# Ledger of designs, part 98: designed miniproteins, single chains, continued (5)

Each design is a single chain, and the fold is of that chain. pLDDT is the mean over its residues in the fold that is shown.

## One batch from the design tools (miniprotein)

Design m19395
Fold by ESMFold2-Fast:
Structure m19395 (fold): chain A 104 residues (1-104)
Amino acid sequence: SEAEKVLKEVERLDEEIDRLVNEATALENEAIALRKAGKAPSPELIARMQAVIAELRKLRKELEKLYKEGVKLNLPVEVLLRVGLRIIEIGGLILTMERMLKKM
């Protein structure tokens, strides 16, 4: 069914997002540690943070599309809530990383 296709795509994206969220968190922690130590971030750290932000923006758009399709297909509320919370989480990470890059 169309609902089963959306559910499988949500599961696929969840795994990719978990990997990227973990990487974003590690990069944020590295940037914070460098700032506390009075050290300048490397060009490589800046480039990786920018790359992760771009990938997070892409995945967020894909999740937003799946959320709209899931609402239309009347997916379980628990699934829609999880997807919605994930979109918010990704948005918060993007904002935090962009603010950190402005200070670098």
Scores: mean pLDDT 87

Design m19396
Fold by ESMFold2-Fast:
Structure m19396 (fold): chain A 83 residues (1-83)
Amino acid sequence: IEKDRLLLSKLFPKASVEEINHIIDLSNENGIPIDFLINRLIPFQDTSVPLTTLAEKAVELYNQGKSDSEILLELAKLALANQ
């Protein structure tokens, strides 16, 4: 838990403490590995879409049984729609 907070703060330096905690909570509540969420969020961290919004979408798609490529495509669509 503390290790995950430190890792997320290093990888997402623009993220607030609240955003980091929300991502960790989503991981724990849904039984999704934190590394899974991190790897899907990294490409989009500098977009206009909040990390919490991207994380919630990734969790939604994971729970629907979507593949890694489908999740990344939907996150890319969300990022493009907010340009």
Scores: mean pLDDT 80

Design m19397
Fold by ESMFold2-Fast:
Structure m19397 (fold): chain A 68 residues (1-68)
Amino acid sequence: NAEREALLQEAMALGEQAVRAAKEGRLDEAIELYERAIELLSRTPGAERLIADLREEKERVERELEER
């Protein structure tokens, strides 16, 4: 449980950093941060909803990068 809580906390921090990076136009860094957050949560059973949210946000940033 402590390990799960630590992973969740780290993933949330990475997600927030990704949002800020995307807002500042650092789309490449934002994608990398989301990817790391998703990977941490994918190793944690029961984090399906959080993974879905982060995947959706990552896809939005990737779409913005594609829409140059």
Scores: mean pLDDT 82

Design m19398
Fold by ESMFold2-Fast:
Structure m19398 (fold): chain A 88 residues (1-88)
Amino acid sequence: SAAQQQQLQQIQRDYSILTVAEKAGVSSSTVEKLLKERDEKKLEELGQAVLEGKKVEGKGLSDEMKKRKAELEAQVQAALDALRAQAA
């Protein structure tokens, strides 16, 4: 359904933000702002830093953000499995 697709898109965006933030080594406060505001320009800058192998802030994710990322990863996998099971 459209609602399931919207939920999957939301989960995928949050997971992508946390993945890029972790690889770029940004602080938890920066991650919280990215999740709340979804600043595409800031996400592009972090993505470029990851591609260049650079750590932007060198602080890494908090344990809470790491748990959130793991939960989102599991939710993405479950949603993709559900979509694959729904042959159209």
Scores: mean pLDDT 71

Design m19399
Fold by ESMFold2-Fast:
Structure m19399 (fold): chain A 74 residues (1-74)
Amino acid sequence: MLSPELQKLVEEQVARVRARVADPGARAVMEAALLKEAKEMEADPSLTLEQVRENLETLVDTLIALHDAVAAAR
């Protein structure tokens, strides 16, 4: 289970996805990717909470950019 601090970071990024992405399918995929990444980072004892925050923010920014790029290419 995620720590309360890490759960809060995930919830902040989920809120960003919901604000930026209207498609419910894309939201579900991005939210699942966030949760998976957060669980994997929690299992890595070398990562600080600040590094986890930065990695989650970078992941969300990348997923939104990829979603927009795929939409633009079609």
Scores: mean pLDDT 79

Design m19400
Fold by ESMFold2-Fast:
Structure m19400 (fold): chain A 117 residues (1-117)
Amino acid sequence: MKIFKTMTIEVNGKKIPVTVEIDLEKNEATITLHIPPGMELTPEELADAIAKAVEKVKEMYPNIKKIRVETVVPEDQADELIAALEKRGFKVIERKPLYFDNPDAPKKVLITAEKEV
């Protein structure tokens, strides 16, 4: 059975909408961060927001064993975000370029990270 939840994570007064998909059969959750257009986050602020989201999901669903996180970042910030996530015990499993969302938009990357909890 899959459950869908929405929540908001706050870092340095910045509020980030988050969607969570919980798979109770696998004891896994997937968290997707929806960074509002025009919101500027440092890699450390984003990594902190991700860690807070993971903590909240684990508090709500203590039986969850693994949490996957998906977020979109500017390509030039991807390496710093990966380093910040790895320092927090995450394993980065995917780095996917997003080039087709608008030719005039800055290049973005989907980062997928995973943590056993």
Scores: mean pLDDT 81

Design m19401
Fold by ESMFold2-Fast:
Structure m19401 (fold): chain A 81 residues (1-81)
Amino acid sequence: SPVLEALFAELKALLEDPSASVEEIENAAMRLILLAAHHRDVAFLRELIAYLKEKLPTLSPEKQKAVEKLIAYAEEVIAEL
């Protein structure tokens, strides 16, 4: 999906930006998770989770905590699909 790819690129840019807020990251990630879930795109959700897990150790402690919660939420969403 071009929309999912665009939102994923936005999330990746926010995760690489040290000035990006936790709220910006959470909002971008939630939009992406919910849209992927609406399309029942389990493969995309798994790709997103894999990316977030790989990126996790490179983030600040506050961003790590937020991303860990987002990973857990995305895994829960997959389990309900």
Scores: mean pLDDT 89

Design m19402
Fold by ESMFold2-Fast:
Structure m19402 (fold): chain A 78 residues (1-78)
Amino acid sequence: SPLVDEARSLLFEALQLMRDAGALTDEQVVEMARRIVEAKSVDELIEVARQLKETARKYGHDEAVELAERAIELLEKA
């Protein structure tokens, strides 16, 4: 699905921002990236997106929050 592919791209962008900001460890980045790639359903991917959004919000990374929110909106329409 084009919406799912775009949502994954947004989540990877958010993940990179969180990594660069030092908000996630290398182990957490690898784990999140794997979950984004290996998600078997839209619901699983929404769960990953929500976790990334909550982490971004906790660390005050507005750009990563917005990217994760946009990904969730695309996934809810998929």
Scores: mean pLDDT 87

Design m19403
Fold by ESMFold2-Fast:
Formats: C-alpha cells, sequence, structure tokens
Structure m19403 (fold): chain A 101 residues (1-101)
C-alpha cells in the first residue's frame, strides 16, 4: 500500500502544480480540470490511508490538502496559484516520507 499511496500523493502534487501554472497563464478552465483531477487523487489517497492506521498522519495531510485545493478554486487566480504550489510541495514531501518507510 505504501508505494501506491506515495504514487497517488506524487500524482496529486503534479496536478496541483500544473493547475497553478494554468492559472498563471490565465487558463482558468484547464486549471479547474487539473485541480479536480488533484481532488480525485487526494480522495483516493485519503481512502487508501484509512486502511492502515500507521498512515493516519498521511491521511490527515491528504484530507487537509483536499480542503485547501477546494478552497483555492474559490480564491483569486493569483492566490489560488500560490495555495496550489504550497499544497503540491507538502504532498511531494509527504510522498517522499511514505516511500522511505
Amino acid sequence: GNISLAGLLKDAARKAREAARALEEGDVKRATELANEAISLLESAYTAALLDESMKEVGEKAEEALRRVREALKQSPKEAARTLKEVAKELEDAAKKVAKK
């Protein structure tokens, strides 16, 4: 489960970074599509983390990231891009931590 969970977190981070770039380029439609893909990946990561109590902290980080991505979609493009970049970095760090254990 750990490699699969790390993969989901890494893919979600990539989609969040791509969404931030789309916002910086003025492509709100593409950014929304990419953010929704990140949301779907984070929902899968959260569900996977629920199956293993040792992953509880990672599950909580996935749930927080999910909330932050949803909130970013309600922000101005500049603020949303910043939030999505911060979420992406946190998810990349979480994925590395899961992969090392």
Scores: mean pLDDT 85

Design m19404
Fold by ESMFold2-Fast:
Structure m19404 (fold): chain A 84 residues (1-84)
Amino acid sequence: GLEEKVLEEGKRAAEALKEKGMEELAKKVLEDTKQAVELIKKEPDKAKKLAEGTVAGLRALVLYAEGMVDEARQILADAAARAE
């Protein structure tokens, strides 16, 4: 479901950040991902859009950790445009 997808993407982002020595940011990403999952459970009418935005942000963090800053910014810009 949406919750499992968000948790899996959060785990991938945290692992990528941890491999780059960003341990504190990786821990924060895992906690923020848990909060996003709880919000998805509480707001079913917004769940799909919230999950899609969260996944885009987590994928951008993976690209950022890999040094692909421009690609990370593009994913965030596209997600923000879809949120409007």
Scores: mean pLDDT 79

Design m19405
Fold by ESMFold2-Fast:
Structure m19405 (fold): chain A 96 residues (1-96)
Amino acid sequence: TPLYIPDEKLLEVVLKEDPEKRRAWSPLEIISHVISYLYKEGRVTILNAENPSNAVFIADLSGTLLEEIVGKSKLTLEELQQAILERLRAEGVLVE
């Protein structure tokens, strides 16, 4: 069972440090913890909040290791999830 780790430290551990910890985390668990952390730290903003039917959630990655990994400072939560999954595949963290 994963412990809460700040997104920057979590991704550093998963992608380039401590292979045993990487194997203990599923990709969905990593993504869930990262999104939860960003939301808790107020790094998720709502665009068009005045119209809930058109509201868009944007994750602010500015100044984080996530920005370096995904190459963008702001992403929708769906784009963030996709970018993290692709990076985990590219780094060989995802097992068959």
Scores: mean pLDDT 64

Design m19406
Fold by ESMFold2-Fast:
Structure m19406 (fold): chain A 87 residues (1-87)
Amino acid sequence: YSEEEIWAEAEVTLLHIKAFLALKEGDRYMEKGDYEKAIEAYQEAVENYRRALELAREHGLPADTIRVIEDGLREAEKKLEEAKKKL
């Protein structure tokens, strides 16, 4: 445990939470038929998952943590594509 490792883990966690919340917001817009807003929310989710993944890899976070973020990124990318098809 170093201060750098603690801060990196905290930042990755924050980005992961932001990505998950954006993903859920996109899901709500999809249910409402607000596809433009769903696309914006899913794009935000993708961006935050990508940033979390980059930092997790850069700071050597556990493989299980990296896999969870990768799974979230894949889900967000699939949902983004689905929302784009609705326009």
Scores: mean pLDDT 88

Design m19407
Fold by ESMFold2-Fast:
Structure m19407 (fold): chain A 89 residues (1-89)
Amino acid sequence: LPSEEDPPEALHAAAVAAARERAKRLEELLGEAGPELGEALVAAAERALTDPEAARRAAELLGEAVRAAAAGDYERAIEHAREALEAAR
């Protein structure tokens, strides 16, 4: 139905679009872990409206993955990114 205020779905779509753009940057910034981090970030954003608890767990794991990648520990970063992706599902 028409509304003057943006519905939650429109805000969610914007968040998912921002996550996809961020995912592209992660490939450039975080080396070998970039693709897994990007996929997990998009999955967490997509999950935010349907299961905010799962999205929150995924975000926490993504934070640890980003910290590991920034430290050069790409194996640990990829592990945390995969855990985040599973948490978002």
Scores: mean pLDDT 72

Design m19408
Fold by ESMFold2-Fast:
Structure m19408 (fold): chain A 65 residues (1-65)
Amino acid sequence: NAKEVAEEAKKLGVKVSVGQASKAVRLLKEGPVTDQELAEALGISVTTARTLKVAVSMVEARKKR
């Protein structure tokens, strides 16, 4: 859920669009992606990409998959 990931990222102090969150979820689902690779793909900083990866993990854990 890209919207939930964007909202979680905002709670963690980083500003990402729903489109950026959707792209991040897709890339992480397709295989292992480094913070640098994610940052380059989305046009964001490495620090923002790292926090966005945490947001994705937290949203997935919260849904109790």
Scores: mean pLDDT 79

Design m19409
Fold by ESMFold2-Fast:
Structure m19409 (fold): chain A 118 residues (1-118)
Amino acid sequence: YEVRVVAPAHPALQEELRRLAAEAGVTLDLAPNPGPEAAARAMARVVRELIRALAAGELDPDRILELIVRAAEREGLRVVEAHSVRLDARETVSAVTLADAETGEDVGAIVVLIREAP
């Protein structure tokens, strides 16, 4: 399987997340998130937990969504939308849109693409 994660992350945590993703064989595409610092750090911790699960071999889109939702809720983020879409026989995209639970400000989306290796 090829796994790609696209997410906003706090600049101070990007190096840690890129290292973890590289060790896990995950392609990580990080956008800077200059939103509320606490929410940006919370997002980075959700992404870190996601990378660890992917490293452990979690490939079920429903379990990936459940993991992101539970991690986000523990970190004080609100889930706005969560869904998985099969793009074709080999590719699935899971996406979770998140907001700060206190302010309602948009923090961004975590997108996970899983592709079956030939």
Scores: mean pLDDT 79

Design m19410
Fold by ESMFold2-Fast:
Structure m19410 (fold): chain A 65 residues (1-65)
Amino acid sequence: SEKEEELRKELIERLKKLGDMVKAAHPDATYEVKEIDGKTLVLTVEAEGKVYTESVSIDEALKEL
């Protein structure tokens, strides 16, 4: 679906911006955005020796729109 593809791109951009904000506050931080199972986007952030994850379901986001 065109709407699903557009939403996927927007969600990826949002997660990357979130990662960039963390890196701006913590210069040694690293982050990665991955798509798993074609339906879930995962942001993984490593900062100060700790790992944090944030996940977004594309299907759930589509239901809200």
Scores: mean pLDDT 79

Design m19411
Fold by ESMFold2-Fast:
Structure m19411 (fold): chain A 103 residues (1-103)
Amino acid sequence: MENVYTATLEFEDKRPPGSKVTVKVEVTSDAPIKSVHVAVLQDGEVLATATSDGETAEITFEVKKPGKYRVGVAVTTESPAEKITAKVYVDGKLVGEAELTQA
C-alpha cells in the first residue's frame, strides 16, 4: 500500500540571477520512510527536483529571478503515518517547518 504525504512551504531569496541556492529538506516521520521527493518552484515553474530514499533531500538551483519560491515535499512511507514533519533549510538556515497531510 502506498502512503503519500505532502506539504508546501514558501521562502524568499533576494539574491541576483546566476546565484546558486541550496535547499535541504529534513523529514521526521513516525512511520518508516520509503522516499522523499522535493521540488522547488517559482511562478508555477519547476526549477529543480530531488528524490531520496532517506530522511533528507537536497537541491541546488540557479536563481533566475529573485523573490518568492515554493518548496513542495512529498513523502512515501512503508506504513501509515500519524505525524510527518518537514524542515526546510536554505544554505543551512532553517526557513520553515510544515506538517505533511495525506495525499
Scores: mean pLDDT 84

Design m19412
Fold by ESMFold2-Fast:
Structure m19412 (fold): chain A 94 residues (1-94)
Amino acid sequence: SEAVERLKAFFEENGLRAPSDEAAEAVVRFLEEHEISLDFFLRAARPVVQNSPSLAGRQPTLGELFDLMSFVLRMTGELEAAEEAHREGVRLMR
């Protein structure tokens, strides 16, 4: 989908490895279910990924993407969606 390709391009334009199609689809679906625009999320995520050395040089896991999403959504005031992303991230790392 266009949204999946946009998310993958976002990682590449910031010098990071693109997530897998499956991981990107999961993130896009989560944002859609919570009525959060991808463009809004990506604008807020940009400074976070640029200052995240742990993401450098390797493909992010689904759990790492949900941790990123939780952090970004919390800083933008999307507190309910941030908490749900946090719970999902913890579940994916067990």
Scores: mean pLDDT 83

Design m19413
Fold by ESMFold2-Fast:
Structure m19413 (fold): chain A 85 residues (1-85)
Amino acid sequence: GDLLDQFQEEAQKILEETKKKMLEDPEKAEELKEEAIKQLDELLQEYLAQISDPELQEQLKELLAEYKEELERMKEAAKVQLELQ
């Protein structure tokens, strides 16, 4: 399979699992975000070790940055939900 597609699938799984945990325990949203960022950083390093194409390496790094922004948005949404309850 395409390594880029595989990276996206694994990263999306981390994001989906993190979102579920934030919905179950929004008080832990910051901690869950930090753990997800660690998992995504580790995932990136594993993929970069297998990739010699610098263009693909840059694409994966850019995707990681987008996923980190999504995690921040998820954390903020969880905190807003807590304040409204």
Scores: mean pLDDT 86

Design m19414
Fold by ESMFold2-Fast:
Structure m19414 (fold): chain A 91 residues (1-91)
Amino acid sequence: KEELVKEMLKRTAERLVERSSPENAAIAKEAYELQMRYHEAKAAGDEEAVAEVTERAEALEASLSEEQKAELSKLEEEVASEVAEEALKKL
């Protein structure tokens, strides 16, 4: 399950970066790095790292304009649906 989650996160991030504007591509990449760090910290039982990553993710979201949030949310929903469908097909 850990390998599948990492594969899905990577595929989601790659497609988000590819489909985003150049401005939002950098943000999508940072969000992916934070998600990966979160999963690694949770697996290691590192509560301090989990808290740090959560705070950084919240700060990143708070720094985005409404336009950036709308674009990223739309793309994330589309890409996540595609990746989930592909994962279901592999099961």
Scores: mean pLDDT 78

Design m19415
Fold by ESMFold2-Fast:
Structure m19415 (fold): chain A 71 residues (1-71)
Amino acid sequence: GKKKREEKFLEKARKLLEPNLSPAQIDLALDLLREGIDRGEVEKALERALDAGVISSELAEKLRKIYEELK
């Protein structure tokens, strides 16, 4: 179901971000991604996270691929 896919994506995103970001930055990035998922705009959420400086372009690309695999 939709909720289970969203949960799996956020779990994988957290694990990817943990080695690279502080807990506060992880929470901000995951909040932006969650809003993007709810709006059906994950690509725009990744762009917003990049603009906010909470993730790198490389991390954004990896997150996009993870999300696509879980769709």
Scores: mean pLDDT 76

Design m19416
Fold by ESMFold2-Fast:
Structure m19416 (fold): chain A 56 residues (1-56)
Amino acid sequence: SGRELFAQMLEREAGVPAETVVAMIEAGASAAEIARLAGMSPQSVRTLARHFGVEL
């Protein structure tokens, strides 16, 4: 799924465990919350999520 691919990309690029990213998305976390954990900008997270078809 797009969520799993998005989570794997964040794991590779930012070192955040993919299962943590998936759990955050399932809990309704915002792009800003994910960005804070990953050390990225919220806009970068939103752009990447859009690329994989993930709603944040």
Scores: mean pLDDT 85

Design m19417
Fold by ESMFold2-Fast:
Structure m19417 (fold): chain A 93 residues (1-93)
Amino acid sequence: AVEVTRETARALEEAARRLEALGDTTSAKMLRQFAKELEDAARAGDVDRAIAVLRRGIDSLKEALKTAPAKSRPILEEAIRRLEEALAALEAA
């Protein structure tokens, strides 16, 4: 559970760096915020908190996709997929 949460946080940080390289500072900031919240949940060993962050992150990123620049869309779609995979893994445990 902790390993999945930390790995997901790292994936969001990597996606944020790619978004910044494209000039999408708004989406990058959003991904970094969720990455930080996942890291905090992992450090606390709080699986319920991690699940809550993942659900909120998925909803927020799906909303952001509606207005995202075309170049950002594949990165945001990949981030959503990673969050959904992490959520499924934590809920199955």
Scores: mean pLDDT 86

Design m19418
Fold by ESMFold2-Fast:
Structure m19418 (fold): chain A 102 residues (1-102)
Amino acid sequence: SSSSIELANLLAIQSALYFAKKVLETKPELVEKVKAEVKTELQQAIDLLSKYEDNPQFQAIRETFEQILAEIDTFSRDQLIAAVDQAIEMLKEAFKLFVKML
């Protein structure tokens, strides 16, 4: 089903963000490269969630990711880690919502 593809995509994005966080914690000199990777992953999440216009929970998550993208280039390493942690938690909530629609 389409929902199983969305679940797989959400897990892939979540996995990429976990890896990005590990890079930031291990190699802080790569902060600018990690920002680029986080932007790509959050944009993929936004594109996926944008299909569910009538779901206010998905739209709230999308709006938060759009806010992160708007400010991400100004983030320090610690602010970027906090934003990635927030994005991971919100992706976990999105995954739970998709499972309920199965």
Scores: mean pLDDT 88

Design m19419
Fold by ESMFold2-Fast:
Structure m19419 (fold): chain A 90 residues (1-90)
Amino acid sequence: DALEAAREAARLLVAGAPQAEIDELVARASSLSSETRGLILAEETLRALAAAGAPEERFRRLLEELRKVLEEEQDPNIGRLIDLVEELLA
């Protein structure tokens, strides 16, 4: 599954895994749009920051910025990132 390969590639990239393992998964995810791959990387990066204990204030500031972008662009990918940040703050 290209989506599963993209999520695993994003997790490995954030974890600093060997480039060869990341490249194999990226090749398997090549059918996904660049926008979808970017969203997956952003989601996994946000989860890693939360797991590393990033301050709640940082996530609240990001949430405010994403809400402003959503009002202007109405991009469903921005809506998904807002949902994730709200979940990480709960």
Scores: mean pLDDT 74

Design m19420
Fold by ESMFold2-Fast:
Structure m19420 (fold): chain A 71 residues (1-71)
Amino acid sequence: MTAAERLAYIQKQGQALGLSQQEIDSATAVLMQFTRLNKDKIQLVFERAAVEVANGKKLLDEILDIAKALE
């Protein structure tokens, strides 16, 4: 997966979850550092982070923690 393909995929996943552009940009900055995450794992990070945010957690903190666990 190229960096451009990774960026496009992250943006699409964030948009599908109804995130703001600022939230997508912040999530992108984090997830672009985890170059070993494939598309399935990126999707799983967003889906699990969304569940944690619904439980009162901060989106960016959860994305970082889940991405580290799946790396």
Scores: mean pLDDT 84

Design m19421
Fold by ESMFold2-Fast:
Structure m19421 (fold): chain A 58 residues (1-58)
Amino acid sequence: MEYYVTTEDVVALNDPSVVIPKGTILQLVEELDEENVRVLLGGTELVVPKSALEPYVG
């Protein structure tokens, strides 16, 4: 499984009421385009910019 960690507080693009805190580990669901990914946080699918993420390598 691919994981990412947020490098800053991120507002979800598909739901602006959701703010993901810096340092949150997210599971990659799919790449949507060059700049955006769909991720899973606690069973919720969210769209976030790749620029706010870095690979979580354990």
Scores: mean pLDDT 81

Design m19422
Fold by ESMFold2-Fast:
Structure m19422 (fold): chain A 75 residues (1-75)
Amino acid sequence: GEEAIKVLEEALELLKKGDIDGAIEYLKEKEKTSKDEHAKGTASGALVLLEEAKKHNLLDEAIESLEAGIAQMKA
């Protein structure tokens, strides 16, 4: 839904600024506080992706994955 797309778009903007820690904290808050089940699940999945990307220094790959996910949700 629209809320799930917005969660990924906001996380993507933080990643494009190089703020992976800010993106992770944003997703943790959305997973905890979102009342939309699709947005909550999307935040949870993206959080796992970003925590792995941070661990392995895969920032560019995380950006590409979020961009692909957003495109798929808009299709």
Scores: mean pLDDT 84

Design m19423
Fold by ESMFold2-Fast:
Structure m19423 (fold): chain A 65 residues (1-65)
Amino acid sequence: SSLAQRFDAAQQQADDMIRNNSSRSDLMRQQTDFGVIHMSHIITRDYSRIDDITAMIQRIDAAMQ
């Protein structure tokens, strides 16, 4: 699905940002995008990626600490 492709792209972007020690502002923007992806999955009743999305939000939060 297009949502799965969007998640995969956002995950790759987040991985690159964390690996490259991106700024807190950049990490916050990426975390916001995962929040939008999460809400899109809930609204469309596509629960297949909810755990993965939640894990990425938590991982970015940990990287900002």
Scores: mean pLDDT 82

Design m19424
Fold by ESMFold2-Fast:
Structure m19424 (fold): chain A 99 residues (1-99)
Amino acid sequence: NALKELQEARDLAKKDGNDKAYREFQRGLDYYQQGQLQQALREGRKGINYSLQDKSYESAEEGYDGMSEVAKELGDDDLAKGYHGMAGLLRGIAELRRL
């Protein structure tokens, strides 16, 4: 569910104090709710980039999951698989950080 994943990415960015990622994920959510899927991908990608820059890996993971679902809705299965793979990589990093 793209809506849920983008909301979780936004909320995790807020928890981490990453205001730049928060703003871009919120914009991505707004575009997604308006049915503007290409713009939602663009703004969601910015949120992911700010999350990665500040090592907010949990926020970036949820952002990639949301982007994967938006890409799937656009019919871009290759992009969706790519984003899903990136989310899996970040999940692995988060698990190592908990050890």
Scores: mean pLDDT 87

Design m19425
Fold by ESMFold2-Fast:
Structure m19425 (fold): chain A 68 residues (1-68)
Amino acid sequence: MLSPEEKKMKEALLESAKAGDDVAVRNGVKELIEKYGEEKAKEIVEEVAKELDPETAKRLKEIFEEML
């Protein structure tokens, strides 16, 4: 289960991805990696991707891979 802080960051990333704001998505991914590490950031990104349409989910995963 995600903590309340992790859920808040997940929700912010989800809204940025839905809005098509690539800059906000990159900033959100960077903050997740810096605070929780790559493995936990990947888990949160995968949970966000499950709540997105296939095209938006693919773009989110592409941005995440670029940040590794």
Scores: mean pLDDT 81

Design m19426
Fold by ESMFold2-Fast:
Structure m19426 (fold): chain A 72 residues (1-72)
Amino acid sequence: VTEEVKEELRRWAREALPELEELVKNLEKMTVEQQVGVVIRLVGVLLEAEWAGDEELVERASKLLEEALKLL
């Protein structure tokens, strides 16, 4: 993974996390299909953060994914 790709992945993760945090707060009010979509996107953000090598984003995404899975 190049530095340019890492910067882009870091940006994608950084931009997606606030929206996903809001979605997780309302996860229990969502349909099963919507809940699955949120979890899949969280896994995607976690991978983006891991590949970018951003430890803060990895920690934030991991905690959010754990929170989402506990609500299912």
Scores: mean pLDDT 83

Design m19427
Fold by ESMFold2-Fast:
Structure m19427 (fold): chain A 62 residues (1-62)
Amino acid sequence: AMSDAQLQEVGAFVGELVARYGLDAAQRAELARKLVALNNAGETDVEAIKEELEALAERLAA
């Protein structure tokens, strides 16, 4: 499982993506669902999680 520090870092990054890509509430919820799916899959690599979330944010903003 991710540490509290890792969860805080990923949460801050989601906020950065929302601001950077101008995401609405529904698109923010999509990022949250992706994060839950990655956590349920046992992903703990913060950089891998960030890459997946940024790729999704870019697709949602297109």
Scores: mean pLDDT 82

Design m19428
Fold by ESMFold2-Fast:
Structure m19428 (fold): chain A 105 residues (1-105)
Amino acid sequence: DYIDKLVEEGIITEEEAEKIRNSDLTDKALEQVYKAAERLKKLGYPKEEIRAFVLGMIDGILDEEIFKEEIEKMSPLEKVIYYTAKTYVKNTARGLSDAELERFS
């Protein structure tokens, strides 16, 4: 459902959608990815930048590089967006211990 919406909105391709469907990405994680994409769209970000962010979030959640071939074709700005999203999600997905949360509070 969320994957189909990302394709319909032109954010990702059918080939990228198939990679996601063949991954271990959960429906709950897909909902968070979709909500992030919609937020960026409302803020007026270009589709190519939203795509870079979405692919980065997914690879970050999975701790994989299922979109390595797509990344190699990205602009320098799109690569920065991808790696920023991947790093942000990876740090968030790890969870912070109470001690780590206290360090940042």
Scores: mean pLDDT 77

